# Designs tried in a protein design run: designed miniproteins, single chains. Part 21

Each design is a single chain, and the fold is of that chain. pLDDT is the mean over its residues in the fold that is shown.

## One batch from the design tools (miniprotein)

Design m704
Fold by ESMFold2-Fast:
Structure m704 (fold): chain A 86 residues (1-86)
Amino acid sequence: MEKSIEKLKEKIEEIEKKIEENPNPKPEEKKELLLELEILEGLARMLLAIEKIIAKKEKKPLSPLVEKLEELIERIDELKKKLEEI
């Protein structure tokens, strides 16, 4: 789980860097970046759901990873909004 979250963070940072290096991407490139962000958001939400299910099943408190996943989802939403405004 932690390693998967680190991989998600790395991918998000790669997309952020691409946007910063090319703030006016072509429509095709913009669509590809938006699709990649949608996929990453879906993965983050799936991981978040898994953590919540595990916590309920094992009667454990929510993992600190839940907060990290919520922060990554918010970061993805900010990037999607930024791209859509171009």
Scores: mean pLDDT 80

Design m705
Fold by ESMFold2-Fast:
Structure m705 (fold): chain A 98 residues (1-98)
Amino acid sequence: SERVKKLEEAIKLAEQAIIDFSLARIYKENGDLEMAEIYRERAIATLDKLYEIAKELGVPDEVLELIEKARNSKDDYEAILLTNEVLERLQKLLEEEK
């Protein structure tokens, strides 16, 4: 199913964004602000791609709002929490396709 394939891609993008925000946080805690910004920018770019795929999939507006909130968050920890909620909702949508 094309829908299942796109949901799996969306889940992988959410997982990648969580990894990159986590790395941004670790670099920031270690005083490496330049590396923190690089990983933060990568996470934001990943969320922008996730938003387009999620929009194409017709996910609920609440999921799109969570992606927007994560993308626009000024706090890496808040971005991680919001992206984890997106991941959980995408996983639920994938289970509903089975």
Scores: mean pLDDT 91

Design m706
Fold by ESMFold2-Fast:
Structure m706 (fold): chain A 73 residues (1-73)
Amino acid sequence: SFTPVVISREELEERLAESVEKAERAVREYPDLQTVGEIRRLVRSKGRKLSPSTLSRLAKIGRERAEERVAAL
């Protein structure tokens, strides 16, 4: 969309939750994903560009999930 849209906090949190769910699914489905960078590349392959702040938050959550998965091995 070329029209600027004011995004509410609720809508932003909803979109962030969707991105987190995608990262969590990637960690579960792809056991070879060891780094947040690989998770971010997978999310980007879905054709969605995320803001730097959203990527940083997703990166932290993805890293924690990846570390949790590795610890479970």
Scores: mean pLDDT 54

Design m707
Fold by ESMFold2-Fast:
Structure m707 (fold): chain A 62 residues (1-62)
Amino acid sequence: MDAAVKAFLEQMQAQGFDKFFLSDDESTTREHAVELARRILNKESTGGLTVSKKALEQALNE
């Protein structure tokens, strides 16, 4: 995982930013969490992409 993406995902979890992008959709994966972070860092449209807390935690464990 890109170091900037990892730092951003850690910031999402720590600072409550995740509350805007978390959902109960357990079908989301770590790849969805990484993609969400990349879109936000690049100032791109998220397209309404949300991720589960499990997906976010899985991305951070890489």
Scores: mean pLDDT 69

Design m708
Fold by ESMFold2-Fast:
Structure m708 (fold): chain A 91 residues (1-91)
Amino acid sequence: MAAAPSAALQAELRDVAARLEEAVRELGKLLDEMNGSSQEYARVVAYRLRAVAIRTSIDYDDNAEAQTVIADGKALIEEIEKEIEELKKKL
């Protein structure tokens, strides 16, 4: 069996989960303030679904999967942060 993630990796998994939740929440709030389009809200729903999938994966003690989940989570955070930046430029 694959070994459980190290304490450092477990801390990073928790950090990624928290950042994903906050990023999706911030994006949703920004769209509400801007009266976002149906297409922009559909993107938020897609990001939320992807974030939930990543967060669900975090609950498994698999060291081999931990690195992939962290990488996927960070990539999604970057995508959401870029969307937030683009939306703020429209203000």
Scores: mean pLDDT 75

Design m709
Fold by ESMFold2-Fast:
Structure m709 (fold): chain A 59 residues (1-59)
Amino acid sequence: MSDQDIQDMQSGAQNSYSQDLFDTSDRLRQQGRQSTPSQGRRLDSQARRHRRQGQQAGS
């Protein structure tokens, strides 16, 4: 994937966006820890997705 190209083109805008994604990911992870296994898996999956998007946008 062209993560370097994406980062280079978007710069600081991505950093702000990735921060929101990381924050959302952390909240989903915390909620998942307190939930039932089935709901926790759904929340964990969404948290990982937001984390990945943040990682791609940031560094």
Scores: mean pLDDT 66

Design m710
Fold by ESMFold2-Fast:
Structure m710 (fold): chain A 67 residues (1-67)
Amino acid sequence: SEFEELMEKMKELGKKGVAETDTKKIAEIMKEMGKIAVKAFEILKGDKEKQKELIELVNEIMFAISK
């Protein structure tokens, strides 16, 4: 599904962001993750439980990158 593909891409970008040391490249990765999150959130419109799970996943990945 489109949602599963977006989540896979999100996780791959998250791993790349954690490994990245260049601030400009980290910012680009975070921007791309944001675009994916918006698209995924739109797909989940009407499913509040799944939208919460998406927000939690995004927050977890962003925290890992900022660490």
Scores: mean pLDDT 82

Design m711
Fold by ESMFold2-Fast:
Structure m711 (fold): chain A 107 residues (1-107)
Amino acid sequence: MPSIQEQALAILDDVIAENPLETAPYLLPPDLSVLPRIRERVPNVVTFQTIKDDIKSGKITSFEQFLEKVKQLLDNVERLVPPSNPGYSAARAVYDLIVEKIKATVL
């Protein structure tokens, strides 16, 4: 049976591959030279790369911890953009897709 880490990485990679436009803004950390005050609004920057690194380092060892990190990404987007911004709905849709893929994997 694949490990939780292998399953979490596969879910994340599948969501990115299936939703390239919706996931593109969240793949890598924002360029702080262009957005110097982003940390004033979002002190804990979370991206898909951050989540992958946490899985690979063993910091995320359960689907609960994986979902908590994905929710931190969603919460950070909701702090940076108003609900009228398409990025707000895109981040929520990505979170919902990850939840569905976890349920399909473990339930």
Scores: mean pLDDT 71

Design m712
Fold by ESMFold2-Fast:
Structure m712 (fold): chain A 66 residues (1-66)
Amino acid sequence: GSARAEALERALVRLVIAGHLSAAAAQEIYDAALAGASPEEVRALALSHGVPEAEAERIVDALRAA
């Protein structure tokens, strides 16, 4: 996989373990990002699933860093 996909997967797995995301919501966010959703669209999707704003920013940072 790409470094971007690996960074995103690690961020989403941490959020599921922390109880901030269901596995289904994490999969939806992952699939959207790999399908070419912008960082802003990924942030909006994460927030719609109840991810705290600070954690949504970490997902966006992971996408931008790769």
Scores: mean pLDDT 80

Design m713
Fold by ESMFold2-Fast:
Structure m713 (fold): chain A 79 residues (1-79)
Amino acid sequence: SLSAAELEKNRKASRALVEFELALGKGDLESAKKYAAEAYKADPESFEKKFDQMKQAAEEANDKETLKKIEEAEEYAKK
């Protein structure tokens, strides 16, 4: 069972990742970077899992523009 602290970190990361996807879909790269950083700070494990999924999806779709935006947000979050 997850501790209360682990559940809180997971919930914060999940909310930030949802906001990240919404911002990315709207073309709001500035907000996407902020939410990516928030997610990484809250729970790096949840962040890595979601970003790996999103990068794979963009690669499979041959969507180089979306892949680049995801990679830029990831780089920003990890600084």
Scores: mean pLDDT 87

Design m714
Fold by ESMFold2-Fast:
Structure m714 (fold): chain A 65 residues (1-65)
Amino acid sequence: STRSTAAALRAIGMLIQEGSNGYVVSVSGNEIKIAVETKEDEEIAKKIAERIKKEFGAEVTIERV
């Protein structure tokens, strides 16, 4: 959807600004999945997820790989 696409682009921009190695894996309906390799990136992604949920109403799932 347009909302989830906008939310995903915003999340990507925030990950880049934070210098995180996390990345968006998938966007499906109202759901965005972010993959992270480290605990530090996971904490950054969690903060981004809270902001994305508040600003766009999109659900963000974080996967540690």
Scores: mean pLDDT 83

Design m715
Fold by ESMFold2-Fast:
Structure m715 (fold): chain A 75 residues (1-75)
Amino acid sequence: SAAKQRALALVEQARADFRAKTSPAVRDAILEESKATMDAILAISNWLANPEEREEALEALRRMEEVSRAVREAL
């Protein structure tokens, strides 16, 4: 629909503005933090289903904390 095409164009404009106003290093840092967060959510979900996954969940949480700290220090 025309409304969907306009919404997609606005999203692309916002993404272009974000790229223009941020360095590649900042974008890479945000992507890495997002990935670490998703990995932690998945690991916690696996741990809730299976107690044996506890150590993997704790490791994923530590990695998420380390990545988040590094991103904050780089920004």
Scores: mean pLDDT 80

Design m716
Fold by ESMFold2-Fast:
Structure m716 (fold): chain A 63 residues (1-63)
Amino acid sequence: MESDVELLTKVPGIDEELAKRLVETFGSLEGIARASVEELTKIPGIDNKLAFRILEYAAQHFA
């Protein structure tokens, strides 16, 4: 089974360290999908465009 970290690294602009920070901060892809753009942009390395891409990706994978 792919981990949430492995799935997140498939998003352009996310490396393994950033993916780990996202999972540690929000707990899971479901947690990330429930986060706001404002909460995501508090993480260093995430701008508004990347935050929107992360939210769209997470929403597609946590059905």
Scores: mean pLDDT 78

Design m717
Fold by ESMFold2-Fast:
Structure m717 (fold): chain A 81 residues (1-81)
Amino acid sequence: ERLEEGIRLGKEAKAFIDRHTALADQYAAEGKVDEAIAHLRAARDHLIETEAKLSPQNAPFVAAVHRATADARIAEYKAAA
């Protein structure tokens, strides 16, 4: 049950960050790099807050998502600016 909950939370976090990454990519494509970075930072910060509220058993499932996706994309936007 607890392991299934962690997997579910990780999938929800992945869907959340993917949706916001797509929107941030749209801003970047329009030349709105600062808006893209701000949007993805807000999404990342939301996941960090979510992680902090979870049990130690479930927190790593969300942590892996925001580290793997949001930070890398923010770095790409900064490099492209």
Scores: mean pLDDT 75

Design m718
Fold by ESMFold2-Fast:
Structure m718 (fold): chain A 80 residues (1-80)
Amino acid sequence: MEEEEKKKLLETMEEGIEADTSLDEEERELMRRVAEASLEGPEAARATLLEAAERLAVRRGLGSAEEIRAAFDATRAAAA
């Protein structure tokens, strides 16, 4: 029951994301995308996790958007 297991796991993850009051709606959307990608496979999960982490780093001011993008692009290249 691969499809039913994925749906149940996704529902559990979404419930946890909705219950977390420290996240705003944009952060919840990023977490939902990561959860969905994690069920598609390791390559999709990795790509989506890197994208979400990059957006979160920019959003939280961990550096300039250009510097963060360059660092994550280098990480993607090293992983290929």
Scores: mean pLDDT 72

Design m719
Fold by ESMFold2-Fast:
Structure m719 (fold): chain A 91 residues (1-91)
Amino acid sequence: SLEEQIRKVLEEVLKENPELQGLSEETKEKALKDVLDFAKGVGAKSLEELAKILKETLPGILDVSEEVLKSLEPHLQLVVLILKKIVEKNK
């Protein structure tokens, strides 16, 4: 499912960002839900389709600075990192 695919991306993000591994399961699930809700809202049925939509509608997500990222609430940091990872894996 799309949810299972996004969950695998979340696992990769957490592996690459050990400082975020200590976040609560509620925070992680909220980030997953927010990404899934966005994907459904834009009509994306796959990670490849979501990546294409993100490149066309939110190109600035690839250029988000570490300072901006760390200014966000933890669940939003995960959302941004998941979306960036989806785009980077589907270049």
Scores: mean pLDDT 82

Design m720
Fold by ESMFold2-Fast:
Structure m720 (fold): chain A 71 residues (1-71)
Amino acid sequence: SMAEEGGRRAGEGAAAGDAGAAAEGKSLNYQGSFEIDPENAGKLAAEYSRKGGLEAGGEEAGRRAQQFAMS
């Protein structure tokens, strides 16, 4: 319902803004490189994965992980 449509619309906006957010993320990652802690690294990875989850839709992410492991 509204929550579903709101979530999807926010996701679509994130996809369009992902190019800009990616640029910002690179800058943040560069700064974060100075203070890389195992806990923060996991948090950043989760945040990046969450943003990419829009494209993956879940199943595709698993398939790509399997393809990577296939090597």
Scores: mean pLDDT 47

Design m721
Fold by ESMFold2-Fast:
Structure m721 (fold): chain A 100 residues (1-100)
Amino acid sequence: TVYELKGTATRVSHNYWEIKGELIGPDGTVYKLEGHAIRLSETTYALSLVTEDGTRLTGRLTRVSETEWAISGSTDKGGVLEGTAVREGTKLNIEGTLTE
């Protein structure tokens, strides 16, 4: 099953982003998710998200350019997360897919 990921990250500090978003199923079912990204290096953040049903998503944001980040990750159920985050001021706009 493929879910569409949409979200927004808001800057809290130099090393910390708060994330809110949704997973949208192929039937249109929406699952809210929330979490954070924590800086590991100049080019990498650790990503941790939880859906409203308790599914955990962990991954990384890897810098592609000044304004773009690649998302890669997995769930505790073996799902694969791929996506992008684009910086607009104090926010990141997140788009991706989760494949289970």
Scores: mean pLDDT 84

Design m722
Fold by ESMFold2-Fast:
Structure m722 (fold): chain A 63 residues (1-63)
Amino acid sequence: LAEEAEQRILNGEDVSTVLFRLAEQGVISLEQAYNLSLRALRLSTEERAKLVKDAIEDALKRK
């Protein structure tokens, strides 16, 4: 899941699209998707991929 999302962003998929899809799937909240999308606007593609991967891993481990 996290690796798949990272790969999609590295392949040029829009970070907002990936984040809102994760929110629709219940992996993260809509609020998290909005906030992460705003943070990603100032980041490189590699940094955006890491941001999304870290967010997914955190959400899955947090309980």
Scores: mean pLDDT 78

Design m723
Fold by ESMFold2-Fast:
Structure m723 (fold): chain A 80 residues (1-80)
Amino acid sequence: EISKLRQQAIQAQQNKDYQSAIDYYTKLKELDPERKKILDIQIQSEQAALQGNLAEARRLASRATAESLIEIGDQIDEEL
């Protein structure tokens, strides 16, 4: 399920387990074709983090977030 995969991706990112985050976002990309572009950017962000390019990773993550309109990940910001 899309929501579950998104939560798992976020948890992997928090754990700095960028490989698992990539795997979860890749599955999301196949299940949610409307967000393919955004998810592709997110995957690139995780790949940059794996390479040690944290500045590039943050830039890409920021771009993905801006393009999402609904916000990437859990709806935690609506709770806050």
Scores: mean pLDDT 72

Design m724
Fold by ESMFold2-Fast:
Structure m724 (fold): chain A 57 residues (1-57)
Amino acid sequence: SLEEATAGLAKAAAGGPAAATTAVAEISRDMGDEFAREAGERAGVSPEALERGIRGG
């Protein structure tokens, strides 16, 4: 769900930008870029980490 993805991304973001980027890429791969972008924005992932994750997934 979007809530679960957001919680997972928030936890990953606490581990740093690289962890956030990896988590975004995984969600983008599994759920699609739009879903990953929304979940990442809600989780407070930086725009830079979010863009890198989506482009890498």
Scores: mean pLDDT 80

Design m725
Fold by ESMFold2-Fast:
Structure m725 (fold): chain A 57 residues (1-57)
Amino acid sequence: SMAEEEQRILDSAREALEKFPDDRTVLLVMRHELEKAGLTSPEALALLEEIDARLAR
């Protein structure tokens, strides 16, 4: 289902950020994947906001 696909994408992005929390390349790749997936849930938007905040540091 789309909800299961969204959850898997979000879990993968969170795992990557846990392993490489301030790696700019990882942040950019995860941002691109979330945008490509077109996720608009509050959880996805919050994660994008966190990534953007980290990229602005």
Scores: mean pLDDT 78

Design m726
Fold by ESMFold2-Fast:
Structure m726 (fold): chain A 62 residues (1-62)
Amino acid sequence: MIEEISELAKKLGIDETNKILAESIEEIYKENPTATYDEVEEKLKKIFLEKLKKKVAEKEKA
């Protein structure tokens, strides 16, 4: 997981990766405003990775 995130982040660059991270956190709190840190971390691992994969795929197709 961390290895996949690193590879995708390298393709997108630091600024775009950080934006996706922030968006992922906001999405989690939008769906569950009372989420604990542990709940956010578990969801973040899945959502962040999926968003990174999607963004890389979009750039490669464009």
Scores: mean pLDDT 76

Design m727
Fold by ESMFold2-Fast:
Structure m727 (fold): chain A 104 residues (1-104)
Amino acid sequence: SVDELVASAKRTAERLGPEAGLVQAALHAAYLIVTEGDEDKAREVLVRAMVELGVLTPEQAEKLADAILAGDPEAVREITKHLSPEVQEALVDIARAVREARAA
């Protein structure tokens, strides 16, 4: 469920920091696209987790969600340039995985 996936990302953020929670939320969203094809559910998980973690503004959260769900790694890189390099690269890699899944 969306609530369980958002709660999971928030638990990761409590233990490892909010940027780690953001990466977990992005992985959950990518998994939902690949397994269910449900873009609306994936978007809801991603936007809710990002806003509740407070790492990004609501506007940045929407832009990042759109970029990840569209499989646009270059847009993800631009939006996340102020995050740690490791987190930026993880989110870029997730966007590439979504792009490859959409191309299949």
Scores: mean pLDDT 82

Design m728
Fold by ESMFold2-Fast:
Structure m728 (fold): chain A 99 residues (1-99)
Amino acid sequence: SMEEYLEKMKKIVDEGIAQMEAETDPEKARAIAEKMTQEIVAVIAQARADGLADEDLIKIIDELIAYLEERKAKLDATKQAHIDRMIDSLKHIKTRIEA
């Protein structure tokens, strides 16, 4: 269901942001954000493969972007930049689905 994919992605965000917040090495923090992006993209790809409608994919991506914007506030400015790149990637994916 749409709700199961959204909850799975929110769990990735919660776990990843907690790891980034605790991480003192900037390169490791960047790698955590890249891994989060890969895991989120894989969930979106699976939802699409499972036959989720384009409008529902767009809706869960929008809700995930809003969640990332809210949750990134726990991070310093340097780490927030990594989350901003993830948000940009999600916006790009959304645009391609809308086309």
Scores: mean pLDDT 89

Design m729
Fold by ESMFold2-Fast:
Structure m729 (fold): chain A 79 residues (1-79)
Amino acid sequence: SVDEALARLEALVEEMREAVERNEPSEVILKIAQEAEAVLQRLADTHTLTPEQQARLQALVAEAQEILKEYLRREEEKR
């Protein structure tokens, strides 16, 4: 279901946040990101998201973008 896909995406966003905070290898972060992209693709294939589901999806995408910005900042610090 859409709600199950959104819950999975939420879990993946949190896993990505934790991996970045723990300074996990890029391979780990990329694997989580790939799994999140697969969930996003499945959600994109469903054309009947409610306004509430759309808002939740947009919030999760925004959170993922924020986490990726922090990841890039940490990678720059390693140089």
Scores: mean pLDDT 81

Design m730
Fold by ESMFold2-Fast:
Structure m730 (fold): chain A 63 residues (1-63)
Amino acid sequence: MDGALGPGYNAMLTAYYSKDYDLLREVAELSRENAKILKELGNNEGAEGYEKLSKYAEELVKK
């Protein structure tokens, strides 16, 4: 479950430290899209992980 989120989480942290708010918004958007796809495929655990990543990235953008 968590292994697939590693690259997304690292991208989010890199964007945050670089103050790249465009990249943070892209991470949020792509994570949301991935969550929807996984939910449609019946992978609810993976979908929840990506939903959390999306919300976390959105919070970092807004501060």
Scores: mean pLDDT 74

Design m731
Fold by ESMFold2-Fast:
Structure m731 (fold): chain A 78 residues (1-78)
Amino acid sequence: GPTITLRLIDADGTVTTVTVDSLEAAEAVIREYIRRVLTTEKDVLLATGRALSAIGAILDLRALVAADPDGSFTLTVR
């Protein structure tokens, strides 16, 4: 299976690094990040932009893992 390292940057600039061994686990981490952004970011435009960027990261991961199911990937989510 893949090795996926996610660097998640919260609205306050805090960086959290998570490494997972499946696409499903990576998508779950990014979905929880989207939920936090939508509940904590007070600027609606910034919250929307960050959520769309995170959705893009999910789509990119799906394509990367489909092309290389045993690959190692590092993505920054902001």
Scores: mean pLDDT 88

Design m732
Fold by ESMFold2-Fast:
Structure m732 (fold): chain A 91 residues (1-91)
Amino acid sequence: MEEILEEARRAGRKLIEAYEAGDLAAAEEYAAKLRELAEKDPRGAAAWARGQAIGDEVGSQEKADLAAAAGMVGPEEAAKKIKELLAEKKK
């Protein structure tokens, strides 16, 4: 579990960086990796489900992936950054 969380943190940060750079292909790759890690960790599955609910509200799979990453990554700093990206893209 700890190794999976650490890998998710790295993937989440790279997803944020790719999204900020407008590199949607890289963002999709890191989002797919986060989904794979979430399936291996039951806590990640719950975080992913919550991200899907946010995605339905904003109408974007990329935003759902960012929201799910907030739950997987764990550090409040990363979660706050993801929320900022979701808010900016919506507005």
Scores: mean pLDDT 57

Design m733
Fold by ESMFold2-Fast:
Structure m733 (fold): chain A 96 residues (1-96)
Amino acid sequence: MEEDARRVGEAVRDVVRESLATHPTSETWGMLRLMAEGADEAEAEKAREELAKAKLPAPSPEEQEELIERIAGRAVEAFRAMDPADQEEARKALEE
């Protein structure tokens, strides 16, 4: 159980780091900031065009680590709140 939550956190950290490295755009930076503040995917998607136009500055290395940890922490919390059947499916997906 704890190992599964840890794997979810690690997977999300990797995805966010990859997004920051491969998509260095105002849109990506804005969406990650919204998600770190607790916005869901639908909220972030609705803001996508405005975030692309906003020409947001690149996050500092310190802000990047903060975004990674906040988003990963929210994902782990969401995983822990899942019912046991959904947790088992997520675990299997992580194992491949």
Scores: mean pLDDT 75

Design m734
Fold by ESMFold2-Fast:
Structure m734 (fold): chain A 80 residues (1-80)
Amino acid sequence: SAEDKVAAIKKKMLEVSGGDLEYFIKVNLQMNETTVEQFLAFIREVSKVPLTEENIIPLAKKHGITKESSIQSLINLLKA
């Protein structure tokens, strides 16, 4: 499921980040210049888990994150 994919990504991202997922992402991405598609591509490359907007958008909506949500909102979803 999408929730299982997000859980798998959280686990792998914590392993590669040394425990600070948000810092790891912000160091590797220019947040002001990064699109949602580029962010998801980065997460796929680092985690090796196939994650698409189709997987994350329903979970984001369930947690009150809207179509106009920033990459920060998606980072917060992965940190939760």
Scores: mean pLDDT 69

Design m735
Fold by ESMFold2-Fast:
Structure m735 (fold): chain A 77 residues (1-77)
Amino acid sequence: MEGRVAYLRRLGEQVRRMLEAIKGKPVEELSEDEIREILKTEAGFDDKTIERYLLAVEAYLNPDYEGAAKRIEEIEK
């Protein structure tokens, strides 16, 4: 019932908060490699979850939630 954009917006915000809580610095200061490392080693997520979370954070920082939602649908198949 929640739209794809609204869902992805919440996911991106939650992932941002998690990353900032772990590193103690703004998510904009984190490289993609640092974000991947945190999700893999600290959170223990699988590769599909890591890619989904990266896309959600990217959409949060540079708002193209519709484009990111399409890419997430491809990953979750």
Scores: mean pLDDT 71

Design m736
Fold by ESMFold2-Fast:
Structure m736 (fold): chain A 61 residues (1-61)
Amino acid sequence: MSMLEKALEAARKFLAAVRAGDTAAAEAYLNEYNRIYSQLSPEEKEEAQKEIGELLDELAA
């Protein structure tokens, strides 16, 4: 699994935990996402932001 794929998986798990009201799991996945995101290339960061923007729009709807 690529670093980008790991970051997106952590972001999805974060949003799922937020929806479930699991604050502890949400914090853990957010920390994992931030750790991986800091290691991404500029291109991978751009892609991660696009994917997360979509997930956040879905959550807000």
Scores: mean pLDDT 79

Design m737
Fold by ESMFold2-Fast:
Structure m737 (fold): chain A 64 residues (1-64)
Amino acid sequence: MDIEEGLAAARAAGASDEALALAREGLTSKNGIMADRGAAAMAATGGPEAGRAVARASKHSGAG
């Protein structure tokens, strides 16, 4: 799953532009801590569905 697909799903779930920016930085850093932080921020703003979308994108880009 592409980072852009995960972020688009999170946006559709109600995530803010600021949360999407933080998640993008986390997912592109290749640092698991930053990716987890991005997913947590997304879940806090867009709810658990947004957090799951970001976590799926992180798995594809950083954990694969």
Scores: mean pLDDT 64

Design m738
Fold by ESMFold2-Fast:
Structure m738 (fold): chain A 60 residues (1-60)
Amino acid sequence: DARREAIVAALRAAGVPPERAEAAADLWLAGASIEEISRATGIPASLLAPVVQAALASLE
């Protein structure tokens, strides 16, 4: 899934460890909200929201 790969790459570029970036991307694809992903992974929602948005906008 191109969305998963883009989110993982963007989070890793922002300094998120690979395993945590993958967990965040998997939760996003499962339909979790940014707030739920933040609580589950410990990544701040203020980082998650712009990074996920930018990653999705960078596709194609």
Scores: mean pLDDT 82

Design m739
Fold by ESMFold2-Fast:
Structure m739 (fold): chain A 67 residues (1-67)
Amino acid sequence: APRVTPVLRSEVTGEWHDSEPQDTAEGLLEATRRLARELVEQGLMSEETAERAIEFFRRVAEELERQ
């Protein structure tokens, strides 16, 4: 059966009692930018690759907002 665990949401977005489902895409984009920055600073990823990853998730977030 297709369902999500509310407890799992607490680990991802914080407190599920106060969760903001509409802002989940922004949270994901912010996390992606943060991780990409860390990886670039550690030399594990090029700035070009990080920029493409951020752009990809940005497009996904905008597409979700369009629908």
Scores: mean pLDDT 63

Design m740
Fold by ESMFold2-Fast:
Structure m740 (fold): chain A 58 residues (1-58)
Amino acid sequence: GKEIAIKAAEQAKDLDQGGAAAVAGALRDSGLITEEAAREAAKSGYEEAAKAMREGAV
């Protein structure tokens, strides 16, 4: 799940705002971040969440 979510986040980052919302849903569904954090990230800071996961998250 992690790799798929990270790729989705990176691709959505290059897409329109709608893509960010889709990424938040994917991240939440994968369980990589909390549901609330995913929602917040989509609207204001999902790029930081995506970077953290891409660099290894763990």
Scores: mean pLDDT 56

